# Designed miniproteins, single chains, continued (3): the designs that were tried, part 102

Each design is a single chain, and the fold is of that chain. pLDDT is the mean over its residues in the fold that is shown.

## One batch from the design tools (miniprotein)

Design m11546
Fold by ESMFold2-Fast:
Structure m11546 (fold): chain A 65 residues (1-65)
Amino acid sequence: MDKVKELVDKLSDYPSPFGAPSDLIDQILSLVKSKEEAEEVKKAASTAASYGISQRVIDALKKRF
């Protein structure tokens, strides 16, 4: 979870169009192995200051779990 939380926190610091928020989303999804981890990531993503990126992470996790 610590590494996943670190990646989610980085979503807040990624400027668009600079940075690579899709890479962070892909890394987060690859690290989530259980429904419990998915719930923690959704919670962290919803509090990140990454408007559209947070919603994209939440939607992907809902589809996966």
Scores: mean pLDDT 62

Design m11547
Fold by ESMFold2-Fast:
Structure m11547 (fold): chain A 80 residues (1-80)
Amino acid sequence: MSDKKVKTLKEIDEILEELDKKMEKAKSEEEVQKLADEALKKIKEIINNADISDEDKEKLISYSESRVELLRNYALEKLS
């Protein structure tokens, strides 16, 4: 993995960690969805501005979408 990819992945993981903490405190399905959407928007901005290949950008977006979906699903189960 290139240093630039490692740096980008670290920034994504930091956002995902913060999202997980915020989702633990979420009180409604609407709040969970808003947190997920805001996190994905921020992650996509980081990936788009990263000096990496388009193929690597697509892989990081797919990874990020999967991680956000898992966090969203766990938060929604806790609210049920």
Scores: mean pLDDT 84

Design m11548
Fold by ESMFold2-Fast:
Structure m11548 (fold): chain A 74 residues (1-74)
Amino acid sequence: RKEFYLQLLRELLSYYREAKEKVKDNPEKIKEIDRIVGETLLKLQELYDAGKSREEMVKLFEETKKKIDEIIKK
């Protein structure tokens, strides 16, 4: 379970880095992505500490990717 959580964190951070590169010339988009990723990291930690399922953690990760993609498309 801890290995799965750490893998999700690595994937989230990888997606975050790629997203920031795509919007590097737009400070407002960077700030919004930073906020969303920060919020998601806290929520993932809460889910992990509460012993929630892998499904709940994956759902949060997928929802976060969608939010990031929406910001990039703006």
Scores: mean pLDDT 81

Design m11549
Fold by ESMFold2-Fast:
Structure m11549 (fold): chain A 87 residues (1-87)
Amino acid sequence: SATLEELRALAEELLEEFEKELREMVEKGVPIDEFERKALRLYLEGAARLSAEMARRGVPEEERRRLLDEFGRRFQEVVQKLLAEKE
């Protein structure tokens, strides 16, 4: 549906924005604990924004859970990739 496509696009935009911010921290040599705190903050903000938008659009609980799970998985992949690059 158009709604699911738009929500996936929003999730993708959030992931790209967050990867950019976290990559900047890696490039600046920020300590791992500061990086992890920023990553957690970005994840919680992104999840909250997606949840609010899904609720506003009346997305069924099953689809909301699926989209949030996908967002969380993809976010973890970004974090792990950047941590590997930090070494």
Scores: mean pLDDT 86

Design m11550
Fold by ESMFold2-Fast:
Structure m11550 (fold): chain A 74 residues (1-74)
Amino acid sequence: PANVLTLAERYNQDPSTLVSNVVFYLRSLDYSQDTIEGAREVLEKGNLEQANRLLELIDSGASEADIRAFLDSL
């Protein structure tokens, strides 16, 4: 169910833990290293809106292709 806080706002209290958890999760799904590195860069260097959009895609169960398309759009 939707939360009043964005996913990025919910997880943005410890950015290093967020990045580590997302990287671990994507690796557990056997996503490509390029996709994992792209996701890490958005979370570490992207703005809050970019991070939120990525986290929403991941949380919704988006495919690697959908995540890759988002990363390639940046």
Scores: mean pLDDT 72

Design m11551
Fold by ESMFold2-Fast:
Structure m11551 (fold): chain A 79 residues (1-79)
Amino acid sequence: SGLEEGLERLKREAYERGYEAGLRITSPEERERLLEQFRRDTRELLRQLGVPEEYVEPLTDELTEAFRRGLEEGVAERA
């Protein structure tokens, strides 16, 4: 369905953003700040888009996890 395809696209975009950020970060402190910022921005965006409250945190978790995976892969690429 279009909704499932949309979620897959958002997860891919989150991963790509994380990967690009991972290529540039130099410290664990930067990593933590970027993860917290992504989580906050994502939660706010989902609320603004009218996502039902019961789905905001689970969806934020999934997108943040995709971003985190990208971030870790970007960091690894520097080695």
Scores: mean pLDDT 85

Design m11552
Fold by ESMFold2-Fast:
Structure m11552 (fold): chain A 120 residues (1-120)
Amino acid sequence: SVKTKEKKQTRTAKLKKAGDTEHLVTPASMALAAGETATVKVEVTNKSDGKVEVTASAAMPGAVGSASGEVAGGETTTLTVELTTAAAADGDIVGVSVSVTAVEDVDEVTLDVKVTLTGK
């Protein structure tokens, strides 16, 4: 008997930028099989001295999703995006992007970002 194991992929990124309300984007792409439900978890640790707004977006053929939240300085938050499509073909890629905007006046935006994709 063939047991289908849960597929899990993890990507880690560090984002660092000096100055202003500019967007920081870290693209990540992961393979997903046809008929699978993808759960994208984005863990963000804000190492900046001020509040930031984080938006996680995920897309694949036939499905798009996003989640956003504010993260205070020194705080960690988790954003979750779920994608389900019956139209996905084997080898379709879930594209993940994380955008960050400074909400408070911060000299440097420094974040640790961990992206985990789980398929069923």
Scores: mean pLDDT 63

Design m11553
Fold by ESMFold2-Fast:
Structure m11553 (fold): chain A 94 residues (1-94)
Amino acid sequence: MSKEELIEKIKEKLKEIEKLIKELLKLLKETNPPLELILRAIGLILRAIGLQFEAELLIKRNASKEELEELLKELEELIKEMKELIKELEELKK
């Protein structure tokens, strides 16, 4: 995979994360979840903000292919965790 392809995939994952944040916030408002799920949501959103900042810095600094691959893995793991929490919140909707 080229460095340019990695940057494009990172940008796609960041857009997916933005959509998941919006969905997560909407579900939190609609489901009145337990505090533990609210805290998990806050933690995931803070991680998303951090990874977005890291992505901007790595791209600006012309980071190595290896650094971009590690970032992509972190974004994919975050997306997985966000989707799992969204599913748990949807179950509360009854």
Scores: mean pLDDT 86

Design m11554
Fold by ESMFold2-Fast:
Structure m11554 (fold): chain A 92 residues (1-92)
Amino acid sequence: MLAAVLEEIERLEKELNELIEKLGEEEVIERFREELEANPREYIERVGRFIVETSRVLGEDLESAKLDTEEKVEALIEEQLAKFEAYKAALA
């Protein structure tokens, strides 16, 4: 359900914050800066695409809830989780 996707996003954000606490904010920022500096267009495009697609899917998911289609909602959830995992892997 939509709430489960939001909770998963919050869980991943918490994991990122824990990583910052363990490694230090400066080192995490430096790694992000290195990635951005190496391939600025690709990095920005990837992050931008993730944001745009997430916003679009959340809008469509709200509409799907009115149509009572469980399969479509689950497909959208899986798609977003896969994109978030890909984004997280790219940062590792």
Scores: mean pLDDT 57

Design m11555
Fold by ESMFold2-Fast:
Structure m11555 (fold): chain A 94 residues (1-94)
Amino acid sequence: MLEEIKELTKEGKFEEAEKLLKEAIEKGASDEEVIEGYLIIGKGYLEAGKFEKAEEVQKELEDYILSKGKKLTIEDLEVGIKIALKHMEEAIEK
């Protein structure tokens, strides 16, 4: 699952990677695998300059972790922090 998601994101097939992750969740993939899958996709969107999509994926990750009664870690917030910094950079670059 994670290798397939990683390959799809490298190929720019983000929608297919998201679909594969959703199917894995439905099939009972571990929380750790799901979290890693969201991070791979979110980082892939960031690297592609698709900040809105990266933000959507970050929100889904946060919602998933909280729904499982887990606490967010700084690693889980990495993509969101990078998006926030980019928005700040764009706001001052005028």
Scores: mean pLDDT 75

Design m11556
Fold by ESMFold2-Fast:
Parts: structure tokens; sequence; C-alpha cells
Structure m11556 (fold): chain A 74 residues (1-74)
């Protein structure tokens, strides 16, 4: 939809400024999942998980893994 494509464009702009923006990577994963583009969604969720782990944020990494598992169960 137009809304998810807008969110993708905004998230990409944020990542151009800050490639470690966890929320922007997570927004890409969620938006591609909303568009039904599962391989892209998995890629971006995985990137968000790696960033959370690199920052020592195990709680956030686990929350994102749980969300990704729900997306993959579709």
Amino acid sequence: SEEWRRQIKEAEARLAENPDDLVAWLTLGRSYAGLGELPQAIEYYTKAIRIAESKGDAETAEAIRAELAQVQAA
C-alpha cells in the first residue's frame, strides 16, 4: 500500500543519516511484511536483531526475534 511504501522511503532516509538506527531497520522489516514481501522482511528484521545484539540489548533482540517468528508463521 502507499502507506507502507512511504514508511519504507522515510526509513531509508533515516538509515542514510544513521546506519545503526534500530527503529528504521525494524520499520523496513514491518513494512515489507505488510507488503507481503517476506524475504525482504526477514532480511531487515535480521539486521535489526544484529544491531540490538551489538549494543548488548538482549531484551530488544528477543522481542524482535519473537515478532519475526510470527511473521514467518504466515
Scores: mean pLDDT 86

Design m11557
Fold by ESMFold2-Fast:
Structure m11557 (fold): chain A 82 residues (1-82)
Amino acid sequence: DEVARRGASRAAQAAMEGALKGNPDEASKLVSTAAREGAEIMGGDADLAAQNAAETARYGVKQGNPIMAGLLAASAAYLGAR
């Protein structure tokens, strides 16, 4: 639980940072790693968590909204880790 929340927090921060820099590839990579690590520890589907978080972060960065990118990435990472 704490691990899933920490993973989601890291995913949110990575997505927001990527959005601010305008680099969807880097944001997706960082968010994917955070979500995968959280899911692996929690016994969830690491591949699904990583994919959902990465896609959501990439979309948010392309939209130019760092807050939205962070929130969506955090939600995807947390849900995938459960």
Scores: mean pLDDT 67

Design m11558
Fold by ESMFold2-Fast:
Structure m11558 (fold): chain A 55 residues (1-55)
Amino acid sequence: SEEEKERLKKLLKALEEQIEVLEQEYKESGGDPAIQKVIDILRQQKEEIEKQIKE
């Protein structure tokens, strides 16, 4: 539904912003593997949501 798509888009935007913050922190940390793992998890969740919206 359109309402569900809008809700998912808002969640997607929030995840994107969160990932960007963590990516900057990852670069500043010199490649902290703990931060990389969190980024990977969030990116997988983002891809799942994108699939639900687009496919």
Scores: mean pLDDT 83

Design m11559
Fold by ESMFold2-Fast:
Structure m11559 (fold): chain A 84 residues (1-84)
Amino acid sequence: KEELLKKAEELYREAVILGAKADRAYNQGNIDEAIKLYEEAIKKFREALKLYEEAGAPQDFIDRVKTVLEDLEKRLEELKKEKA
């Protein structure tokens, strides 16, 4: 389970970095790049969440990751509507 937790932490950190890059791309008006980066961030957060659940991470932490995922998914849908 320690190995799963380490992998989850790596994916979580990568997702956070991708989310920050997506925010910067959006602020620069690069909507296509922002969408791509948010999709990559969401994918990594989902993978991290699965591994955190498998590793038996605290429920409070799991709930926080789920909230971040929900917020990013809402942001992505908003951007796709702006692009369309």
Scores: mean pLDDT 83

Design m11560
Fold by ESMFold2-Fast:
Formats: structure tokens, C-alpha cells, sequence
Structure m11560 (fold): chain A 135 residues (1-135)
């Protein structure tokens, strides 16, 4: 049931229905915690909740959700994406020094795991360069 709520949330997010997606991700997290599910699956739910919150402009809550995803799945491709998204939140808030810090952390994981030529590493590098230019 947690997995079904997560998948339904992803479908609503893809359709631009961020408030509805948020509610399903919150449901997925509650169900996953009760079922003592895999920390990686719980981390994915928190990362997706953070993305929905970011789209809704709820930046402080988005950061908290991304931080939870990083803590549940440290040094993974999932946590690297959450760290990049934290950088994007700080960039949106005009906190460019913090954006640079989080983008560097994301890039380090992505380069180590996937290599510098991987699209995710290139996206993180481009975001880092934009944040550094804004300093």
C-alpha cells in the first residue's frame, strides 16, 4: 500500500498536481513507517515529497524532506539527487554560498558513482557553475 501511494503520487507529480502528489507522498511515508519498510524506499518517498514541496514554494519543508532522504540513504544516487535539490532550493532563496556547498556534495557522489560524463553529474556541474557565477 505504501508503494501504491508512492506510485500514485509520482503520477500526479508528473501531471503537475503538486498538492495532490504531496498528500500521497505523506501517506506513503506514514504507511512505510508503520510497515518498517526498506530505508531506501522511505528515502525515495521523502525525496519525492521534497520535490513536490519545492514546486509548491514550501522551501523550508522541502529542505527538511531532502535532509531526511539523505540521512536514510547516505552516499547513494538517491541522496546525491536530494543534495542537488537542496542546492536548487538555496539557489532559489538567493543563498548562493549554501547552493555551491550542496551542489559540490552532490557532484562528488555522482562523479564517484557514475563518472563525470554521466548526464546527472553534468547537470550537477552546470548547476554548480551557475551558483558560483551568482557569488
Amino acid sequence: SAGLALDAGKSLFAAGKYEEAKKLYELAIRLAEKQKMDPIELAEAHRNLGAALFRLGEYEMALASYEEAVQLAPNTGLSARALRNMGAVYFRLGKYELAVEWYRKALAILEQRLGSDHPLAKEAQAALEEAEQAL
Scores: mean pLDDT 89

Design m11561
Fold by ESMFold2-Fast:
Structure m11561 (fold): chain A 65 residues (1-65)
Amino acid sequence: GAAGALAGAAGARAGAAGDVEAARKGSQTMFNLGSSAGAAAGWEGARHGAEGGRRGEKIALQAAS
């Protein structure tokens, strides 16, 4: 809702600083997985590994707001 928009603005500022670190970590993790076995299970592996660990929590928190 409307409260989520205000929280999103504050999160965008914090996320801008954290995005560089998260992108760096994500790139290294994705690169290792892709080179090893991630490429074969790309869709399902990325969905369960990356989405479930972080995106689900963020969505639930915004829904609770």
Scores: mean pLDDT 49

Design m11562
Fold by ESMFold2-Fast:
Structure m11562 (fold): chain A 82 residues (1-82)
Amino acid sequence: MERERLEEEARRIEEEMKELHEEARKKYPEAPDLDAIQAEMAPRIEEIERRLREAEELPPAERAEVEAELFREMLEVMLKST
């Protein structure tokens, strides 16, 4: 059946794509040339990253709260781009 073969190929491709994305992210963490969307969102992301770094200097309890809030903001930014 063609569907069975397509499903197997789709699974392989999806797994390879996920691994490639993770490897690319590790090898090219800067990757600023992704696209214009990243350029538009860069100020927001940079602010979130700066707050995360400042949170590292906070006590663990306060740091966890700040990290949770920043993670939510990051997810909202990501969701808007999707």
Scores: mean pLDDT 66

Design m11563
Fold by ESMFold2-Fast:
Structure m11563 (fold): chain A 100 residues (1-100)
Amino acid sequence: MEIPEEVRKEVEELIEEFIKKAENASEEELIKLTQELMDKIRELIKKHKLSVEEVEAVFNLVAQKLDEFAEKHKLSEKVKNKLFGVLLRSYREVMEELGV
């Protein structure tokens, strides 16, 4: 995964902030927090003018961390699917903006 080191650090910081807020969140709050995280990731992508390959690497990192969070907290398949639905929608919108 070739994400620029500075960008990777910012993404990891956003994910850590999400995890701290998410540990005490209801299912509804988890969805809203995931939407907020994706919003911040989209701003980061635009700020750093990331390439298609770098954007894919960023979304793969976020997906991995969401999977780890879901496993650690034993989230139901239904809740997990809702969180990944938010991620997938954001990914598709970003890729369309990049002309992919």
Scores: mean pLDDT 84

Design m11564
Fold by ESMFold2-Fast:
Structure m11564 (fold): chain A 88 residues (1-88)
Amino acid sequence: SGLEEFEKAAKELLEMVQTELKEAYEAVKASGDAALEAQFNAQLQKADELVEKAREAYLKGDYEKAAEYVKEAIKIVKELVAAVKAAT
């Protein structure tokens, strides 16, 4: 069901934010690289916008659409973490 997919995706995103994304942010700060920091902030903003859209879909009872938005946010976070690891 869409609700079950949403709950699973939301849990995955929360775990990534508390672990891999936090580590990536600390690596960006330690690097002193302004271009990398700007790229990090731009991608993080894009992920945040998707999370907001997921919340709006959830409030409308569209759990399948909410899950899709969370999965898109996860994809951006994964790409961001990989980019930071490659640059640092």
Scores: mean pLDDT 87

Design m11565
Fold by ESMFold2-Fast:
Structure m11565 (fold): chain A 91 residues (1-91)
Amino acid sequence: MTFSFSLRVQLSPDEEVYLSGRVDLDRGYLRGLLIHLRVDGDTVTADFLYIEYDPSSPMPVEFYSGTSTATDPEEIEALRRLVEELVRSVG
């Protein structure tokens, strides 16, 4: 049995969170992505967390985290497009 989920939450006018993932209960497999977007002045920051659990893997837990910051309109647009792409790829 496999479940996919994707949700977006507006926490404040300057903050939004994206959460997407997939769970396969028959395999005990899980992947999830959380992205927190925030605006501080003219700066947009995206913090992301990715986790994958695959019990069939020699390294069953994969974890990635990072932060991207954009200050000009072109970079902000590129960052928002990247966020949408990542959310689609994980869910």
Scores: mean pLDDT 84

Design m11566
Fold by ESMFold2-Fast:
Structure m11566 (fold): chain A 98 residues (1-98)
Amino acid sequence: NEELIEKARKYVEQAKKAYENGDFEKASEYLRKAVDYLKKIPGKLNDEQLEVATDVLVLAIELKDMKIAGEVENIIREKATPEQIERFKARVDERLLA
């Protein structure tokens, strides 16, 4: 699963760079690739994997890409524990304020 999360992380970083350059279409394309890799992770997410999923959610919300945001929310809901979700809600709120 490490290879899958590293690929997802790489695409999140590419999406952030595209967003910073004003290329919102390219940013959404990279986020979609990151979501594809997150979907391939079997079983429950660990905290590092959940952090990558949270980064995807925050950037999708900033891009107003509600389809990608909804898809990653479903991944988090299915693959994270309630305790993990509560802990990361605070981080999502902090990032959205920045």
Scores: mean pLDDT 81

Design m11567
Fold by ESMFold2-Fast:
Structure m11567 (fold): chain A 97 residues (1-97)
Amino acid sequence: AEQELYDYLLEVVEKAMKEAGLEKKEAAELLQLILEGQRTNKDEYAEKLKEFLTEKTLKFLEELDKRLPEIAALIKEKGLSQEQVERIFERLIEDLK
């Protein structure tokens, strides 16, 4: 179950990177900021995110946003907890570095 979400997220991220022209390291850093934003103060997250916003990163986020409903549906279908989802995202970020 966790591997199926990982494989799907990797496909989504790789496609978003290709469409945006974003490199693996930049995608990993942006995804790390998004994951931290779920855990930290909203105001601090907003300030950090502003520093990372370029034409490429905005396009990358736009491509990810298009797939969020499908990602959410897969998480629900597989019965994954928030902790399991966070571990999958952490693994994906590390694999992109």
Scores: mean pLDDT 76

Design m11568
Fold by ESMFold2-Fast:
Structure m11568 (fold): chain A 103 residues (1-103)
Amino acid sequence: SKLLEEVDEAIELVRDGSADVLLTFEVFEEDGVPAHELLVATATATSDWASTRVVVLDALSEEQKEELLALARELARAGGLGTDERIRLLERAKELLEEEAKK
């Protein structure tokens, strides 16, 4: 899948520090916003890698979107969203896309 390749490239660029990847799990009205919009809000302030994330979210089921959002919130509560936490979220998104590809 082209999306899987783009996610792999995003992970490598984040590891190398070559990509400015902003991941925002919180929005101004968290309780009033659908779960997928909390991750999509990240796309507004970043490069092509944020666009890749938006496309990835559109390819996921509602349950998979909720799982990814729950992980993002857990990581943010534990220590904030640094490089390692963002890579972990991208790796989980890739795993969920691979699960969809098996169907």
Scores: mean pLDDT 54

Design m11569
Fold by ESMFold2-Fast:
Structure m11569 (fold): chain A 65 residues (1-65)
Amino acid sequence: MEISKEAAMKLLGIELEFEYGLKVEIKDGTIVVTAKEVTPKIREAIERLKKAAEELGYKLEVKEL
C-alpha cells in the first residue's frame, strides 16, 4: 500500500543500504546513490531504485567512489 512518497523512498533506501552497502540520500526531489564498486548485484539494486524513483517522480543520480 502506498504511504508518503518520501517515506517509501527512505524505506527502500535503508533496505538497499543494508543489503548492498549502498549510500542513499534524498535531496530536493533527487535520489543520490553512492557505490564503491558497481558489481552486477549492485547494478541490479540501482536498477530497482531507479524504477521506484521514476514511478514516484524522483530523479536518480549514481556516483562511484
Scores: mean pLDDT 73

Design m11570
Fold by ESMFold2-Fast:
Structure m11570 (fold): chain A 74 residues (1-74)
Amino acid sequence: MELSAEQRALLDSARETLLSLLAANPNLSREAVETIARWILDELRAWAERHLSPEEVAAFERALRAEIARVLAE
């Protein structure tokens, strides 16, 4: 799975944003965290669908879902 530098930077930014929100808001319920993660995924997927080919969208979405899952599993 090959991601462009721009796609990778967006994944890093999404991961850092989610980690920062969790660190700043330790009282967030699991449902609230999952809702925020879903909004991030939906927004970045919408961006990808406008700017990337269908194959690149699929690769980016899979990588994004994996990063979100890692953050939530820890």
Scores: mean pLDDT 75

Design m11571
Fold by ESMFold2-Fast:
Structure m11571 (fold): chain A 56 residues (1-56)
Amino acid sequence: EVEQLIEQAAQAVQAGDWERALQLTQQLQQLIDSIPDKEESMRLAAKAQERLQAAL
């Protein structure tokens, strides 16, 4: 689930686990890119970006 991956990536960033954060963000990006609905894909990408920036 995309939202779960976003939360896990944000937690990894907050914990300073950059290797895990990178792996999770790569998985998240691949999942988002696989969504055929581009409107939904863009919405989830924006949500991921906002959440990860807030975690920094």
Scores: mean pLDDT 80

Design m11572
Fold by ESMFold2-Fast:
Structure m11572 (fold): chain A 97 residues (1-97)
Amino acid sequence: MEERKRKLVEEIEKIVLEGIANGESPEEVEKRVRELAEKEELLSEEEIEEIARQAGKIVEDFLKYIKEKNPDATKEERKEIVEKIEEERKKALEALK
């Protein structure tokens, strides 16, 4: 992948994880992803809308999962879950080196 597109994907991923940790709505995360993608000028308008929609859906699905498993999850508990996912992802990437 082109380095600029890879960095954009990494930044979008961070926005999604940060949004989940902070309890942001899918709409708020979609807006942040759209604004970032528009600023970078690497994607078409259609691609920007698709990526924003996918990011919002990921947040929606995750919030639904938390609601079903732990409806009273605190902001701190959401942060711990996000941190564990990020740490496991880093460990998996390190193992593939």
Scores: mean pLDDT 70

Design m11573
Fold by ESMFold2-Fast:
Structure m11573 (fold): chain A 78 residues (1-78)
Amino acid sequence: MIAPLTDEEYERGLAAVRAWADHLAAQGKLTPEEADRLVAEVGELLRKARNAPTPEQADKAMLEIVRVVREALERADA
């Protein structure tokens, strides 16, 4: 069983997404607006995973994060 996100995992996740989105924007692969949207969207999902009342809800939020990140990577690489 994977427990809900710890405070430490949540903060690390937010920092990683910000750094990654800023890096892609600096390379011209994302607009600043797309980078801000990505950080906001993943941040909201990380918050839902951290505050999830059940493991199933936490897993659902984590799956959505994986999908969002994968889609952004595919667009950046195209």
Scores: mean pLDDT 76

Design m11574
Fold by ESMFold2-Fast:
Structure m11574 (fold): chain A 82 residues (1-82)
Amino acid sequence: PPEQAIAFLEQVVKEKPASYAIGLLSLALEDKSEEVRNAAKTALLELSKEHRAAVVKALETIVEKSKNPDAKKAAEEILAEL
Protein backbone atom coordinates (compact mmCIF):
# COMPACT_ATOMS: atom_id res chain seq x y z
CA PRO A 1 0.00 0.00 0.00
CA PRO A 2 1.20 3.59 -0.67
CA GLU A 3 1.11 4.42 3.05
CA GLN A 4 3.88 1.90 3.83
CA ALA A 5 6.05 3.14 0.94
CA ILE A 6 5.59 6.78 2.08
CA ALA A 7 6.53 5.87 5.68
CA PHE A 8 9.69 4.15 4.38
CA LEU A 9 10.67 7.25 2.35
CA GLU A 10 10.18 9.46 5.44
CA GLN A 11 12.47 7.18 7.51
CA VAL A 12 15.14 7.18 4.77
CA VAL A 13 15.14 11.02 4.66
CA LYS A 14 15.46 11.16 8.47
CA GLU A 15 18.00 8.36 9.05
CA LYS A 16 20.12 7.84 5.92
CA PRO A 17 22.80 9.97 4.23
CA ALA A 18 21.41 12.58 1.81
CA SER A 19 23.01 10.88 -1.23
CA TYR A 20 21.20 7.61 -0.44
CA ALA A 21 17.91 9.41 0.28
CA ILE A 22 18.10 11.43 -2.98
CA GLY A 23 18.77 8.24 -4.98
CA LEU A 24 15.84 6.38 -3.41
CA LEU A 25 13.48 9.38 -3.77
CA SER A 26 14.48 9.64 -7.46
CA LEU A 27 13.40 6.00 -7.90
CA ALA A 28 10.16 6.78 -6.02
CA LEU A 29 9.30 9.38 -8.71
CA GLU A 30 9.07 6.36 -11.08
CA ASP A 31 6.41 4.72 -8.86
CA LYS A 32 3.01 3.93 -10.38
CA SER A 33 1.30 5.36 -7.28
CA GLU A 34 0.62 9.12 -7.46
CA GLU A 35 0.67 9.26 -3.64
CA VAL A 36 4.21 7.78 -3.56
CA ARG A 37 5.41 10.19 -6.30
CA ASN A 38 3.92 13.17 -4.39
CA ALA A 39 5.64 12.05 -1.15
CA ALA A 40 8.96 11.77 -3.03
CA LYS A 41 8.44 15.28 -4.50
CA THR A 42 7.81 16.75 -1.04
CA ALA A 43 10.86 14.97 0.44
CA LEU A 44 13.13 16.11 -2.44
CA LEU A 45 11.99 19.72 -1.94
CA GLU A 46 12.84 19.44 1.78
CA LEU A 47 16.27 17.89 1.04
CA SER A 48 16.96 20.66 -1.50
CA LYS A 49 17.06 23.20 1.38
CA GLU A 50 20.41 21.70 2.53
CA HIS A 51 21.46 19.63 -0.53
CA ARG A 52 20.32 21.76 -3.47
CA ALA A 53 23.13 20.83 -5.92
CA ALA A 54 22.72 17.06 -5.41
CA VAL A 55 18.90 17.27 -5.76
CA VAL A 56 19.18 19.38 -8.94
CA LYS A 57 21.65 16.90 -10.49
CA ALA A 58 19.37 13.93 -9.71
CA LEU A 59 16.29 15.70 -11.12
CA GLU A 60 18.14 16.76 -14.30
CA THR A 61 19.16 13.11 -14.78
CA ILE A 62 15.49 12.03 -14.51
CA VAL A 63 14.38 14.67 -17.06
CA GLU A 64 17.15 13.62 -19.50
CA LYS A 65 17.17 9.81 -19.10
CA SER A 66 13.87 8.56 -17.64
CA LYS A 67 11.39 6.79 -19.94
CA ASN A 68 8.53 7.46 -17.49
CA PRO A 69 6.51 10.59 -18.43
CA ASP A 70 5.10 10.92 -14.88
CA ALA A 71 8.62 10.90 -13.39
CA LYS A 72 9.85 13.47 -15.96
CA LYS A 73 6.88 15.77 -15.22
CA ALA A 74 7.41 15.48 -11.45
CA ALA A 75 11.15 16.22 -11.83
CA GLU A 76 10.41 19.27 -14.05
CA GLU A 77 7.88 20.57 -11.49
CA ILE A 78 10.39 20.21 -8.63
CA LEU A 79 13.13 21.95 -10.68
CA ALA A 80 10.71 24.83 -11.40
CA GLU A 81 10.28 25.33 -7.61
CA LEU A 82 14.06 25.48 -7.03
Scores: mean pLDDT 84

Design m11575
Fold by ESMFold2-Fast:
Structure m11575 (fold): chain A 64 residues (1-64)
Amino acid sequence: MTPEQAARIVEEYLRHLGLTPEQAEAAARGVRDAAESFGQEVEIELDPDLPPELRKRIEEIRAE
């Protein structure tokens, strides 16, 4: 996935964990910047027990 998709997935996951939008965005920016610096496609492994709603949202981001 692209660095932007990876950042959005992290942001959605952190928001689900109860972080504020500002905290989630700050962490997502760090992930995006790190991924971009590697110049490669990235893949994020998440907990297999994700709630169905969050899983669907992540799949939508990955399908873009």
Scores: mean pLDDT 72

Design m11576
Fold by ESMFold2-Fast:
Structure m11576 (fold): chain A 64 residues (1-64)
Amino acid sequence: SELLEKTEKISALQRDFMLAATKLNAPLELIQKKVREIQELGHKGTSLSELNKLIEEYLKELEG
């Protein structure tokens, strides 16, 4: 179903973000907070393109 497909893509984005942020030595609490924000926005109907942009912004913030 479309709902399952979107949920799987959101989960993949969360996983990829967690891996990237962990490699940047980001604090676990910050990673968990950002992962929750991605999940909530995705479930509220934010597009996958907008979620990708948000993740890129989060990673840039963590890189300094």
Scores: mean pLDDT 80

Design m11577
Fold by ESMFold2-Fast:
Structure m11577 (fold): chain A 92 residues (1-92)
Amino acid sequence: MTLEELYERGLAEIEPLAEEATEALKAANVPPAELAERLRAEVAELRAQGVLSDETAALYLRMADLIAQGRLLEAARLLAEELLRLRYEKAK
């Protein structure tokens, strides 16, 4: 089994959840910008605590920008891609 196969399997699990979340937000009329601001605030707090690297903070801020644009699926894919890469780069 290749890393690419594991990555595609991970995305297959995440994409339905991201789509469900997007539809739920539309149905509930929840502003995506509000979720983005909450994520930005969390990133700032974690950086202040010294537990979040500048590189990881930049990733989460990019996700917040995508969420603010209503692109929840793209934000979920970005997170999944980065987490899978970090896990397999560090593990072996």
Scores: mean pLDDT 68

Design m11578
Fold by ESMFold2-Fast:
Parts: structure tokens; C-alpha cells; sequence
Structure m11578 (fold): chain A 89 residues (1-89)
């Protein structure tokens, strides 16, 4: 899988979440794509063997700062992005 394909998959997931979550509904397609690109680039910069630990830390941090619904959506998005980043590596 190419980096560009991974970014597009995450952007599609973000657009679906924006349709379901009012907190994300104000974001433009451009902003959602930029968020997807940043997420994939961050995950690609982490060594494969450290990726799971880094993801768990990110999920833990977001659970303390987000609502339960937003935290669950962010966790699902991070898991998807991780799987796609591994297919790019």
C-alpha cells in the first residue's frame, strides 16, 4: 500500500466520523485530509516494534481529555491508521 492510499483511507474514515460526531461536523474536507496526512506521517516515523506502545499511550491520553464517545471514535481511528501504516512500511 502507498502512503497516499493510506492517507486517503484515513481521510475517508474521518469524513464518516465527521458525519456522525457534531464536534467534527464543522471541519472541511481539506482539514480532514490534513489530519489524516499528519496521523499517517507520525505513525510512519515510529519504528514498527514501538508502534503498539506509542498507540496505547496516545489512546490513554485522549481518554483523559475527551468525552467517552469522542475517545472511542479516536481509538478506532488510531487503530485503523496503525494497520494502514504497517501496510505502507
Amino acid sequence: MTKEEAIERVAEALRALAAALPSLAHLTDEQLREAAERLIESLLSIPEEELDAALERAIENQRSTSSPEEAAAEEALLELARELALKVK
Scores: mean pLDDT 76

Design m11579
Fold by ESMFold2-Fast:
Structure m11579 (fold): chain A 63 residues (1-63)
Amino acid sequence: SLDDLFDQLVEALNANDSKKTADVLYQIGKLTGKPELYKIADDVKAGKMTPSQAAEEVGRILA
């Protein structure tokens, strides 16, 4: 569920796990239909964005 994915996102962010953060963001983007999340996931996976920076952008998009 979406709630389960948000729980996984919080755990990945707390662990500073870029790979898991990206994987979870792809799934949230797919379920919510928000392509902006795919861009953030790609940037995190490529090392262009830290998990903390991704959290800031995700919060802005989902607000």
Scores: mean pLDDT 83

